# Designed miniproteins, single chains, continued (2): the designs that were tried, part 60

Each design is a single chain, and the fold is of that chain. pLDDT is the mean over its residues in the fold that is shown.

## One batch from the design tools (miniprotein)

Design m6185
Fold by ESMFold2-Fast:
Structure m6185 (fold): chain A 58 residues (1-58)
Amino acid sequence: SREEFLAMAKALLRTEQGRRLFDLDGDGVITAEEIREVMTWAGYPLSQEEVDELLSLL
C-alpha cells in the first residue's frame, strides 16, 4: 500500500545506504525534487506535504 511504501521510505532515510538512493546527483544533499522523483518512479507520487515530512527526517 501507499502507507507501507512511505514507511519503507522513512526507514531507508534513517540509513546512510538508503539516503544514497534518494541523493540522485550524489552531492550529499537530498532535495524535495529528488524525493519526489524517486517516489514517483516507484509508483507513489507524493504531495508537497508528504515530501516535506520525509525531508524533516534528514
Scores: mean pLDDT 75

Design m6186
Fold by ESMFold2-Fast:
Structure m6186 (fold): chain A 64 residues (1-64)
Amino acid sequence: GLSPEQQRLVDEILEVLREILRKRGLSDEEIEGALAELRRTMSTMSLETQERILSLLKRRLEEL
């Protein structure tokens, strides 16, 4: 299983992505469908990669 740190980062990444997609006008159904596959993919990434992705997405959300 994932470490607690990896699980926290995956959850934060998905939350930020959910907000970005919601701001872009996607429905909750479309968002959750997209995020289900992304959760699986991101769970295979290293802690360093997850932290980098979160930082980039948070920056992107601030620009919206």
Scores: mean pLDDT 82

Design m6187
Fold by ESMFold2-Fast:
Structure m6187 (fold): chain A 57 residues (1-57)
Amino acid sequence: MSAEQRERAERLLEEREESIREAARGVGRVLGLDEAAVRRLEEMLRDVEEWVYRRLP
């Protein structure tokens, strides 16, 4: 049971990381950001998502 739940949680975290990367790339493409700026935006989006998630019920 716990192993299955851990695997599922790890997959969900991976999917969220991928979503953050895709969002950063999408915004970077629209704004014409270079690769370094896109990486910085990815870090900022990850921090914001963690902040929001911690505060949601």
Scores: mean pLDDT 73

Design m6188
Fold by ESMFold2-Fast:
Structure m6188 (fold): chain A 65 residues (1-65)
Amino acid sequence: EIKEFLEKLDKKIKELEEKIKELEEKLKKEKDPEKKKEIELEIEELEGIIALLEGFKGYLEKVAE
């Protein structure tokens, strides 16, 4: 059932968005340049995953219509 899968995708996207928010807050408080770069890389990776999941969600929404 596509609807259940879309709900799971929405949940996962929200979880990743929340994690990015936490990392952004951590980045603002971090003073170590190496740790800042590590956090920035993790944010970029999560943003990439969200983009893929959003693309897949959009595809599924179109085929479910």
Scores: mean pLDDT 83

Design m6189
Fold by ESMFold2-Fast:
Structure m6189 (fold): chain A 82 residues (1-82)
Amino acid sequence: MEEEIKDLGAMLEHAAANREKVDATLAEARRTGTEEQRELLEWLARQVEEYQRLKERGEDPEGYLKKVVEELKELALREAAR
């Protein structure tokens, strides 16, 4: 869990620094991707935005990152079940 939270934090930081690439990937997925791919990428983009807002407010993102990790685990379980 701690390692997953740390990795997720690093990924969100990198994505926030490369927001233009994230937006371009979403635009492409809306044209060529499946419904599931679009939903996942739009969810990820929302997490990047929320993480950046938390940092701008000087709030500790640990609680938020824990929630995102749990949501990712739920998505992975849903994928594995289908």
Scores: mean pLDDT 73

Design m6190
Fold by ESMFold2-Fast:
Structure m6190 (fold): chain A 74 residues (1-74)
Amino acid sequence: MIPELVEQLKDPDPKKRIEASKQIGEIGEKAVEPGLDGLVQALKDPDPEVRSAAAHAISGMGEKAMETILSRLS
């Protein structure tokens, strides 16, 4: 489930990448460890709709996602 969504973030179709971002975000905190890296990469996506979906998904993951991001910036 989550590994398939992470692979979908690399799909050549931006609609698939948007869908994967939303679904990873809907899974929430449990998707942080396997999905956060893919979502952070999606923030750099050439499609602005993919970037927006990834940002929303990360926001929806809560404090655990913020902790993980902050640990990388330290």
Scores: mean pLDDT 74

Design m6191
Fold by ESMFold2-Fast:
Structure m6191 (fold): chain A 116 residues (1-116)
Amino acid sequence: MRREEEEREREGKRMLLRAKGRVAVAAGDLAIAIAREQQDPSYRPEAEQARLEFRRVAAEAIAETLQYGREYGEEMERFIEEIERRIEEASKDPERALELGRELRELGRRLLALVA
């Protein structure tokens, strides 16, 4: 029983890290798309697609982590809220949005590498 509980806890933590990694990558792509749109309005469709993809990935991340427990789902929701706040602040300037996009993609890559 203890071994099964420890295994479930380890898998839940791994899933949380994988979900955070996917969300961070999608958020990074969104921030980059927003920066590109601000420099050139012809990139608006790409920014809209990146926003839809981010919302889809975020919803899937919450659903996947919630399966391992309410605490994991709540942590994922807080992570997404923090990312959305950072994107809104950075979106005031294309250079900041582009830098945030690179940071979030790198964060996602590192999180995904931890669970490979």
Scores: mean pLDDT 87

Design m6192
Fold by ESMFold2-Fast:
Structure m6192 (fold): chain A 59 residues (1-59)
Amino acid sequence: DTAANFEKLTARIREALRAGDAAAVREAIREGIEKLGLSRDQVADAVEAAGREVAAERA
């Protein structure tokens, strides 16, 4: 399920960003493409969504 995989990737990136773990962010992106079968556009959308949520929490 693409929608469930997108939400899973977004959540993983969000947690990695909160932790300040750049290696975990890169690993989540890699697995999103290689393991979850998400497109590069979908991965980019997940990164933007996660980044906006973390930025909103800190504003």
Scores: mean pLDDT 82

Design m6193
Fold by ESMFold2-Fast:
Structure m6193 (fold): chain A 76 residues (1-76)
Amino acid sequence: MVTLTVTIVYADGSTVTLTREAPDEPEAVAAADAALAAEVRAELERRGLVPVALEATNPVTADSREVRLRLTAAPR
């Protein structure tokens, strides 16, 4: 399986982590990524925030797959 994780870091130092899991199939992973991106966008809009930095890490192995993104958000 593939685990997609986005950690949103707010200006006050608090964090929110959003996670989606998908089979290790390109179509399923793409669908999970799109859903996670929509959730992140909705969370930022609800709080009146904009993304100011994005860091990506992709630890991929034969046994498990993870896509990790860290997003720093600030008031607009």
Scores: mean pLDDT 68

Design m6194
Fold by ESMFold2-Fast:
Structure m6194 (fold): chain A 57 residues (1-57)
Amino acid sequence: LEEAKELGEKLRELAKEVGKEEAEEKYQKEIQELMSKLSLDEADEASAIVVQEMNKV
């Protein structure tokens, strides 16, 4: 789930420049691609990691 941490960090950096909503839209394809590679349990875990990293202040 290393990819989830990296994606969350990238979203956090972009959100500083364009805001959270626009950053999420720009990375929507990458988020979907990551989730499609994982099982349901792994996808839930990855989603939590992305949200946690994005909300680090």
Scores: mean pLDDT 72

Design m6195
Fold by ESMFold2-Fast:
Structure m6195 (fold): chain A 86 residues (1-86)
Amino acid sequence: MKVVITLINATDEQKEQVRKLAEEYRKRGYDVTLKVDGDTVTLTIENVSVEEAIGYVLRAIGYELDGYKVKITIKGDEISIEIDFG
């Protein structure tokens, strides 16, 4: 599966956490793309297992329960998760 995680109105600490996550996944052999545009961060991870993809969805639901705006879109073999911290 392909997982695309977009953080909107991300703090500098959240941007650093995502950068570290991207480096960790690259070290594990995943195809990872990180794009930072102001306070918007997009992390794309290719060839993610279904179990790992479910983990990202559950974490995103956690942010929704904490009162952030979360959008999850499933399209074919792609899961897009958008979290707005503003």
Scores: mean pLDDT 82

Design m6196
Fold by ESMFold2-Fast:
Structure m6196 (fold): chain A 65 residues (1-65)
Amino acid sequence: MRDLVDQGTQLATQGHKADKAGKYEEAAKLYREAAKLFREAGDLDSAEGLEKLAEEAEKKAQEQK
């Protein structure tokens, strides 16, 4: 499938679910993959937002240790 926005949205949704489940390292990974797909699609604003969500999830993952 070449619908980068659809794939990015799916990964972002999975990231949100992982974040809500306390799986912050998994959430950060999913947000970064989603951001990459949105950037490839030319949606730089969504990519930037997802990168910030990934940074926040990474911070939460460190707080669990």
Scores: mean pLDDT 81

Design m6197
Fold by ESMFold2-Fast:
Structure m6197 (fold): chain A 70 residues (1-70)
Amino acid sequence: GLSDARKLIDEAEEALKQGKYEEAIKLAQQAVKEALASEGDPAIRTGLVLRALGIIVEAGLKLGKKVTVK
């Protein structure tokens, strides 16, 4: 449900803070899937999807820098 999507977003944000960018992307992708499959308030669903996409973009940019520096 939407609560499960929110938990996945919280876990993705924690992974992002810890520098676990690949894990953050995977968790955020799972959050998008969970939010889109969930029944409930469309505004809350849209907010959760946008938040998860933001994590994917940020983690992807940071992961790109890490790979390029290597």
Scores: mean pLDDT 79

Design m6198
Fold by ESMFold2-Fast:
Structure m6198 (fold): chain A 87 residues (1-87)
Amino acid sequence: MSKEEKGKDLIALTGILIRRLAGLAARFPDDARMRALKEEFERLRKEMEEALKNKDWERFEQIKKRVEELLKEAAAREAELAAQMAS
């Protein structure tokens, strides 16, 4: 798989996560952390699209690392909210 194809796949995945986070933010409108995560993913997706368009692979790799960090944070917060709903 080319760097461009991998980049497009990551951008698509980020889009799916933004939709999931938007759904959670709608259920928990007072949760500032979920809104902040959604906004950060939206920003990173835009930056990844720009980096891919410009073939700026160094910038793309930096953004990818940030996305991976936020994926862990989003998963942890989603688990916290799921536990709260079960209680």
Scores: mean pLDDT 75

Design m6199
Fold by ESMFold2-Fast:
Structure m6199 (fold): chain A 75 residues (1-75)
Amino acid sequence: SVERAVENILSLTSSSYVPALAWALEKDPSVEVRVAAARALGRIGGPEARAALERALSRETDPEVRAAIEEALAA
């Protein structure tokens, strides 16, 4: 379910998950999953997470996901 996916994503705190979170942020059809991926990347931080967020922001059209990415980049 989307709810389970969101909870699983928000529990990810290791930089080893950055590639998987970047893929979810860029490819998942669910807005809620992409928002969760952006928030998780923001919490993890670091250069790889930041690069993934910046790349996603250049292609994302949904306003909720864009806001989540911008908030993650500002933290």
Scores: mean pLDDT 83

Design m6200
Fold by ESMFold2-Fast:
Structure m6200 (fold): chain A 110 residues (1-110)
Amino acid sequence: SLEETRALLLEVLDALRAHPLASFFRYLPDLSSLPDYYSIVPNPVSLDSIEADVRSGRITSLAEFRARLQQMFDNLKKYYPEGSGVVLAADELEARAQRLLAEAERRLAA
């Protein structure tokens, strides 16, 4: 159901937000801190922006949610150099997200 899907999506977001490395993904970057960010990443995504989209009904499916999470990780990897600590943190959080999404998909199929 839509309500069951929404509850699971919010549960996944809470689990990701609790991760020690989630600080890079919680909020959209401030222009005073990263003035070139929005020229390199025209469609910025954060955990908070994804939560707003889930709560407003802009994201209603696991597939849409997965796509927005992937955009968030891709945006960070586009901005930061490969092999940097920030990209390594993104890879770790992405792997955790994939495990949480697989579990959510199984729960929705049951």
Scores: mean pLDDT 83

Design m6201
Fold by ESMFold2-Fast:
Formats: structure tokens, sequence, C-alpha cells
Structure m6201 (fold): chain A 67 residues (1-67)
């Protein structure tokens, strides 16, 4: 996970953060790094981890998974 943050520029993190804010989602920089790694970098392992993480986050919030 630390390596993923180093692979991703702050500009890419900020871009993803803005997209998430448009959808009403606020997450920490660590969560954004995982999302960027899965979506932008296309890392298969990060993508799998990211999918599980988002599923757990959505279930915990109970507010966006049903849309």
Amino acid sequence: MKELKEKITEEELENVRKELEKEGIKVSDEEIVKIVAASVLGDPEAQEFHAEFLEKLAKEKGEDIGE
C-alpha cells in the first residue's frame, strides 16, 4: 500500500477526490490511493483489494451501495 501512494501523483489523487466528492463520497487519502491504483493504474491485485474495500465501506455506510 505504501508503494501505491508513491506510484500515484498528488494530482491524480486530487482528481479522484474531486470525482468522489461529485458523487457525495468523502474518503481518506489512503482510500483514494487504493481507488486510483485500481482504476487508473489497472493493478489487478489493487483492483481486487479495492473492490472488497469499497463493498465493505458501502455496507458500513449503508447509503450508496443500493443506488
Scores: mean pLDDT 61

Design m6202
Fold by ESMFold2-Fast:
Structure m6202 (fold): chain A 61 residues (1-61)
Amino acid sequence: SVEELRREARELAEEVLRRHPEDAEAQKAAQNILRALEEHDELPVVLAALREARELLRKFE
C-alpha cells in the first residue's frame, strides 16, 4: 500500500539522520525527503522519496 511505502521511506530517511548527524549534506537531503512525505501523499512522490532514501543509504555504505 502507499501508506506502507511512505512508512518505509520515512524510516530510511530517519536512519540517514541517525547514522550521519554531523554530515550537513546527508542531514539536508534526508530532511528534504521527510518534508516531501509530510506535504505529499501521491504515489509518484512516495516512490521518488523511497528511491532517494535508498540512494542516500547506499552512498554512505
Scores: mean pLDDT 81

Design m6203
Fold by ESMFold2-Fast:
Structure m6203 (fold): chain A 74 residues (1-74)
Amino acid sequence: SNNLEAAEKLALARMLYWLAKHSEDLEEAIELLKKAIELLEEAIKLSEDPELREEAEKELKKAKEELEKLEKEK
């Protein structure tokens, strides 16, 4: 199911976001956030469930905001 794949990508993206927030290496944190963003964009594209899509969109916004913040500190 595309919706199941979307849910799996969202779960993985959430884990990568958590790892990025706890990384002491700026370059690693940026790479993790970029991967999370890629997964979240795929989750949104594959999502057939409006609630799942909304959650993915919220997480995407969070990840993009964090990435922008870290890239300004690089």
Scores: mean pLDDT 87

Design m6204
Fold by ESMFold2-Fast:
Structure m6204 (fold): chain A 66 residues (1-66)
Amino acid sequence: SLEEIGEEVAKRLGVSREVGIKAAELVYNQGLSPEEAGEEVAKEYGVSRIAGVMAAAEAKLLLNKQ
């Protein structure tokens, strides 16, 4: 599920569960690029743009392996 993918992203990158889940949702459900999804996550949760982009990129990598 997206929740499970988001939790795995959070564990791998040391970001919050909410950040990981939102990044996975934006990439999978909205089809955003890691850069676009990362910027949106950074704005919503107050994390750095780099952290948001890395979370979105990791989510995309995990989704592509399924």
Scores: mean pLDDT 84

Design m6205
Fold by ESMFold2-Fast:
Structure m6205 (fold): chain A 103 residues (1-103)
Amino acid sequence: EEAREEAERAEEEAREAERAAEAGDSREAGLEAARAGGEAAEAAELAREAGDREAAERAAEAGERAARAGTRAAKLGGDAAAATAGAIAGIGAEVTARLAARA
């Protein structure tokens, strides 16, 4: 399903954000976290529309990972706006996916 493909992409983006945070480049980590959060939110919305609980759960996990990467990027003192955007998007995706999974 398209929702599962998008969830897989969100998981890949979350891994990239985690790697950027581990590398210690605060600006890059913040930008990757923002991107990962956005992908997770899109995946959660698609999963909710499809009623695919498994895709929704995967999107929620990816969103949580993106939010944690964003928090780490902020601690490094980089682009706080990008890190904040990633964390917010990740939280939004997590909430949306959990609601979809419970429906």
Scores: mean pLDDT 76

Design m6206
Fold by ESMFold2-Fast:
Order: structure tokens, then C-alpha cells, then sequence
Structure m6206 (fold): chain A 93 residues (1-93)
């Protein structure tokens, strides 16, 4: 994978993570109508899952073992966040 491709994938992962964090913040601040909160949390979970997949792909193509481990850790955190948000969405139904 080229350095340009790695940079683009990392940017995509960060965009997905930030989008997820923004949706969660809007829900926590009460800025999402009650009837839309479950969907917003599901959308945030989807964005965290997308970020995790991109971090894992970057880790597989990393030549630096330390970089690869940091990316796998980011992927693990994103997956845990996605699962937590999915459970919260189900509880709101």
C-alpha cells in the first residue's frame, strides 16, 4: 500500500470516528429528538465499525510493528464503542 493510500485510509477512519463521536455528543446533549435517538446511536455504531475496519486494514499494511499495534488498539476501541452504542440503541426501543 502506498503512503498516499495509507494517508487517505487513515483520514477516512478519523472522519468516521469523529462523525460517530459527534452523533453521540448530540444524543448526550439532548439535541436529538427522543424518537430519533435509537437511530442516531445505530448510525454512530456504524461509523465506529467503519473506522475499526479501516484501522485494521492500515495495521495489516503497516511495516512498523509499533504503528500496527497502535492501529489495532484503535480498531479494538472503535469496535467496543460500536457494540456499546448498539446495546444503548436497543434499550431505547
Amino acid sequence: MSEREKAALYAAAEINRIAAETLVALVEEGRIPEEQRAQALEDAAGNYRAAAELYEELAEHSEDPEEAEELREKAREARERAEELRRRAEELR
Scores: mean pLDDT 88

Design m6207
Fold by ESMFold2-Fast:
Structure m6207 (fold): chain A 94 residues (1-94)
Amino acid sequence: SAAEAERLREAARLAERGGREAAVAYVEEGLDAMGAILQELVARLRAELGEAAAPYITEFAQAVATAANRAKTVEEAERLVREVGRRTLERLLA
């Protein structure tokens, strides 16, 4: 949706402005699982969209960083990452 696309663009801007540092902290504490989810979703986007996936992969990664930055626990961060990935795939591949 247009609202989802705008949310992803806003998340990308927030990640660029420093949300990345808090996302990295959550990454270090429990990101082996989150990293695997990210790699799986990125691989699926590339398989479905090819080279056209590149800007969406960037927006997705930054939306994930923003979502992880908002989490209070590693488990919540993982849940938010999966939810962002699911919504992104549904919007881009539907």
Scores: mean pLDDT 59

Design m6208
Fold by ESMFold2-Fast:
Structure m6208 (fold): chain A 69 residues (1-69)
Amino acid sequence: IEEEAKKFYELIQKGTFPKVKEKPSPEVKALALELGLNISDDELAYIEKKFPSLEEVRKFLEILKKLQE
């Protein structure tokens, strides 16, 4: 999960992030807001599709926050 978060962060920085055109669930959106992450709906939707549980999504978002700090 940490390795995946680092790869995801690199994709965002390089501008090669894949486009999903879907909206994240309200719960995932709320988690990103609670953590103070500046992340797009497309990026959140991708993370949600990749991880089947809300707990895994939360852990991934916490790692992303640490990487951007």
Scores: mean pLDDT 71

Design m6209
Fold by ESMFold2-Fast:
Order: C-alpha cells, then structure tokens, then sequence
Structure m6209 (fold): chain A 69 residues (1-69)
C-alpha cells in the first residue's frame, strides 16, 4: 500500500538522520547532532503513525546518540 511504502521511506530517512547525528557528535558538533537526532525521532514517529515498524538498528542508534548528548 501507499502507507506501507511511505512508512518504509520514512524509516530509511530516519536511519540516514541517525547516522548524521552520530557523525556530528563525533565531530563535536552538538548543535547539528541534536537537530539531526530530532529529525530522526520525528521521522520514526511519522512512520509509526502510518503503521510502520522502525528497524531495531535505527532505534538503537537514536538511543545511543541521545545518551551521548
């Protein structure tokens, strides 16, 4: 369905933002890391609202970055 496809795309985008947040954090750029992490969380929430299930690896990375901020 369109909702399933949209949820999968949002989960993929969340993964990209979570990786970006980790990279920014490694660079010491906390401001951009926080922005990317917030975007990743918003994308996960949108995917879940469409009935999607975020990949465990994406959720775990978001949690790890959040603990370091």
Amino acid sequence: SEAERRAANLDTAAGIQAVAAEVYLEMGDKENAESALKTARDLIAEAEALGGTPLPSVRKLVEEVEKKL
Scores: mean pLDDT 85

Design m6210
Fold by ESMFold2-Fast:
Structure m6210 (fold): chain A 57 residues (1-57)
Amino acid sequence: GAMLEELARKYGVSVEEVRGMKTLLESGFSREVVVQYAVREAGLSREDAEELIEELE
């Protein structure tokens, strides 16, 4: 929805990457796994990845 698009713009990542992170969280993956995904796949810093994940929860 609009929230995923807003987060994608804020962090400079694709909507698909934000959706992937949200799907991992909803599937029961740990915050650590989702942070690693964000850093490796989306190119986010660890700090930005942690902030984005907090906003998705």
Scores: mean pLDDT 83

Design m6211
Fold by ESMFold2-Fast:
Structure m6211 (fold): chain A 77 residues (1-77)
Amino acid sequence: MESLERLKEISKKLVEEIKKAEEEEAKAFAAAKTEEEKEKIAKEARERAARLTGEALRLIGDEIQKMIEEERRKKKL
């Protein structure tokens, strides 16, 4: 059950980091005076979200793999 708690922590951290980044980017976007600045902020926001999501998915995948391997071992007992 340790892996479930870890998945919860990873998901919570991802949600918190994405939310904070989106809030900061929304504020920057609202303060931007040119369309070029807004486009740049939006692009950087998408790149950051992709990076955070990718890292979290990697960590989640690792934990799920551990859970699957543990279940396979138990089923063969």
Scores: mean pLDDT 76

Design m6212
Fold by ESMFold2-Fast:
Structure m6212 (fold): chain A 85 residues (1-85)
Amino acid sequence: SSKEAVRYAAENILRVAREVEEELERKAEEVEKEAEEELKKIEKLVGPEEVEKYRKELEEAKKQPNKLGEIKKLLEKIKEELKKL
């Protein structure tokens, strides 16, 4: 039973980790959409060259383990730049 208890404990940890990962992925997709919409607004005001650096930062953020945090940080940076325009 100790072997079964360890297996079930491991399966429960992996299930919770998966549920958290799925929730974080959904939130990351939502924040990514917001970032793309803000970039489209800036692009209309200042042209595509100025937003290219932010598009590259977004692609790099999407590759990071803390994808939600990195995209959210970039979204706030984009909103601040749009506010200055």
Scores: mean pLDDT 78

Design m6213
Fold by ESMFold2-Fast:
Structure m6213 (fold): chain A 80 residues (1-80)
Amino acid sequence: SADLEKAIEHVEKAIEAVKKGDLEKAKEYLRKALEHAMRARDTRSAAALKEALEAVEKGLSKEEIIKVLERALQVVRESL
């Protein structure tokens, strides 16, 4: 799915944004990834991406946020 490939690209960019300390940019990328997962009608990927957005919004540690984003990335990749 082209939409799921775009979702993967956006999650990877979100992880890099978190590593740089840019949480607002990370949320922007995660919202774009979620839009692509929703277009693909992949409910599992959409749920994982919503959890990833919540992790960034809750102000978890950088390490914990990256772990949640990496898990969401794995879920989207497994949906290809």
Scores: mean pLDDT 89

Design m6214
Fold by ESMFold2-Fast:
Structure m6214 (fold): chain A 88 residues (1-88)
Amino acid sequence: IPSLDQFRQQLNNTTSIDQMYQVFQSYIIQYSQNSSHQETLQRSSQMMTMTRQIMQDRNWPQSDIDQLINDMNQTIQDISSQLQQQQS
C-alpha cells in the first residue's frame, strides 16, 4: 500500500488539475481495496488536505481548487457508500 508521503511526492510532480485528480483516484482506489473503511476515510481526508494546500501554495485560481476538491469529495462519497454496503 503506498504511503501518504508517496501521495504528496506524486502530487508535487503534477502540473495540472487533471493530473492531480488522476493521482488522487489511483491512491483512493488502492486504499479502498487494501484498507478498512475507517482507514480509507481517514486517508481520504488527509489527501484532500494535502491537495488543497499544494494548489493554494501554487496560487491556482480558487475556481480550479473548488472544482477539484468537489470532484474528490464526490469520489470519496461514492467509495464510502460502496464500502459500507460491502461490510453489510
Scores: mean pLDDT 82

Design m6215
Fold by ESMFold2-Fast:
Structure m6215 (fold): chain A 56 residues (1-56)
Amino acid sequence: GSALKELLRAIGELLAAIGDVEEAELRGDEEALEEARRRLEEARRRYEEAKARLDA
């Protein structure tokens, strides 16, 4: 049961990170955009790891 919870949390973090990138782009804030892109990369890695655990 915990693997599904981890996947759902990873999806939530991924969606939030995508939103942060869009918001930073709209503001033209390059510093916020760089930070948001870093979070997006981390969220993608967590999502892939959580997905792999579910497929195992």
Scores: mean pLDDT 83

Design m6216
Fold by ESMFold2-Fast:
Structure m6216 (fold): chain A 69 residues (1-69)
Amino acid sequence: MITSDEVFKLFKEGVSREEIVEKMGLPEEYKDLSYEEILNIAIDREVQEALELIKVGIDKAIENSRKAR
């Protein structure tokens, strides 16, 4: 899936919202959203992925300090 940086780049290049939404793999309904909303979705997804990676690291550190199952 494309990153928020790539979505921003596509908007800067003048690519249509419909093409960007298709490239992002979003439902057809999302093509009716503004470019701001589409960008926010991309940013939110990227933040969520980053948080998940951090959480995995924290969970492993906690598990190592505690007894495993």
Scores: mean pLDDT 74

Design m6217
Fold by ESMFold2-Fast:
Structure m6217 (fold): chain A 69 residues (1-69)
Amino acid sequence: DPAELNDFLNNASIEELERLLSDPDPEVRTLAAHRLGLIGGEESRAPLERALSDPDPATREAAREALAR
């Protein structure tokens, strides 16, 4: 359920979101990258830079967009 996943991500810590960037589901990784971008800050940069190398193009785009802010 995308709405329940989004609600979980909205309440997740940076540490939890960083772990979700290694999830087997590319949709979960994409949402985690987007959420890290919304939180911002220096602690979010390293996990987002790792996501730029993700095999899924949507996850890479989310990380690129997050880092551009």
Scores: mean pLDDT 77

Design m6218
Fold by ESMFold2-Fast:
Structure m6218 (fold): chain A 65 residues (1-65)
Amino acid sequence: MSEEQLRKEAEDSWAAGKEAAARGDLGTAAAHYGRAISNYEALGDEEKAQAVRDELLALVEEWQA
């Protein structure tokens, strides 16, 4: 799989996760965030992978409040 395809899929998944979270679909949001993390890790983009993990953690903490 090309790096360009992986990056596009990572970006699309992160965007889809944000949209799902905005509409309150927490399960769908978590699935999309997980896919984005996996694809950024496959790219070696640890900065973006960590940013997505931090955002997911913040959402999980908010959902439990």
Scores: mean pLDDT 83

Design m6219
Fold by ESMFold2-Fast:
Structure m6219 (fold): chain A 62 residues (1-62)
Amino acid sequence: GAAGLAERAREAAARGDAAAAGKYGMGSVTSSNDDEGGLRAGEAGRRGDAEAAAEIAVQAAK
């Protein structure tokens, strides 16, 4: 579910893996019908902002 993907995004961000954080963040947000949030999470991962990608995922999973 979205909460599980958000937790994986957070774990990826904690280890500095921005690409993985963005990927899991997109999955979490898209699962909650938030296409714009999913795009933002993916873009954060691509630019190396692992913390932003994880935060977007966690907020969408609430």
Scores: mean pLDDT 74

Design m6220
Fold by ESMFold2-Fast:
Structure m6220 (fold): chain A 89 residues (1-89)
Amino acid sequence: KAKEYFEKGDYEEAIKEYEEELKKAEKENNNLKIAEQYINIGEAYYKLGKYEEAIKYYEKVLEIAEEGSGLDLYAKKKIEEAKKKLKEK
């Protein structure tokens, strides 16, 4: 569903679907699934050129990911990537 929209370049529709998955993960109190949806939403905003929004979602990953974990390192890398794009504009 959400991934299919992302793969087709329908990033705005993908964000809506990921937001629904995020609400579901929040009800389950599943931090891993919550972080996954934050990453997915951030990546979709990045693809839309909305780098400030992308950074906000990657920062949300850092709030719940364990320091030095794969999710923590991935989010930090994506924040640097998005910040670089903002400086180029």
Scores: mean pLDDT 82

Design m6221
Fold by ESMFold2-Fast:
Structure m6221 (fold): chain A 63 residues (1-63)
Amino acid sequence: GPSPEELRKLAEEYRKKAEEYERQAEELAAKGKDFEADVLRGIAALYYGIAGLLLKKAKKLEK
């Protein structure tokens, strides 16, 4: 399986993608596109969740 270092790198990539979706959601909300903004916030939350799970797995593999 993946190494702890690979899992941390993946977690950082997912976290950065989540931050990008949050920024895009704020831009959409500023334009009055509230539904589209909420969809992107949901996607961001999912990406943060995945990053958290990857970090937990990395920690477990390190003993």
Scores: mean pLDDT 88

Design m6222
Fold by ESMFold2-Fast:
Structure m6222 (fold): chain A 61 residues (1-61)
Amino acid sequence: TTKEEIIEALIKEGISEKNARQVADISVTLGIPLERVVEAAKEAVREGDTSVGKITELLLK
């Protein structure tokens, strides 16, 4: 999965472009698949916290 694909998917889920870029950098560095990143973003939106910290916490569980 490319960084650009992750950014676009995160923006589609309601994450800001700035936060999406930071989360995409983390996800690529850690080798997290797109499916897991999208799941974490959906959960963050559901919980009302779309911060980089919240999404990263959800990615690492």
Scores: mean pLDDT 84

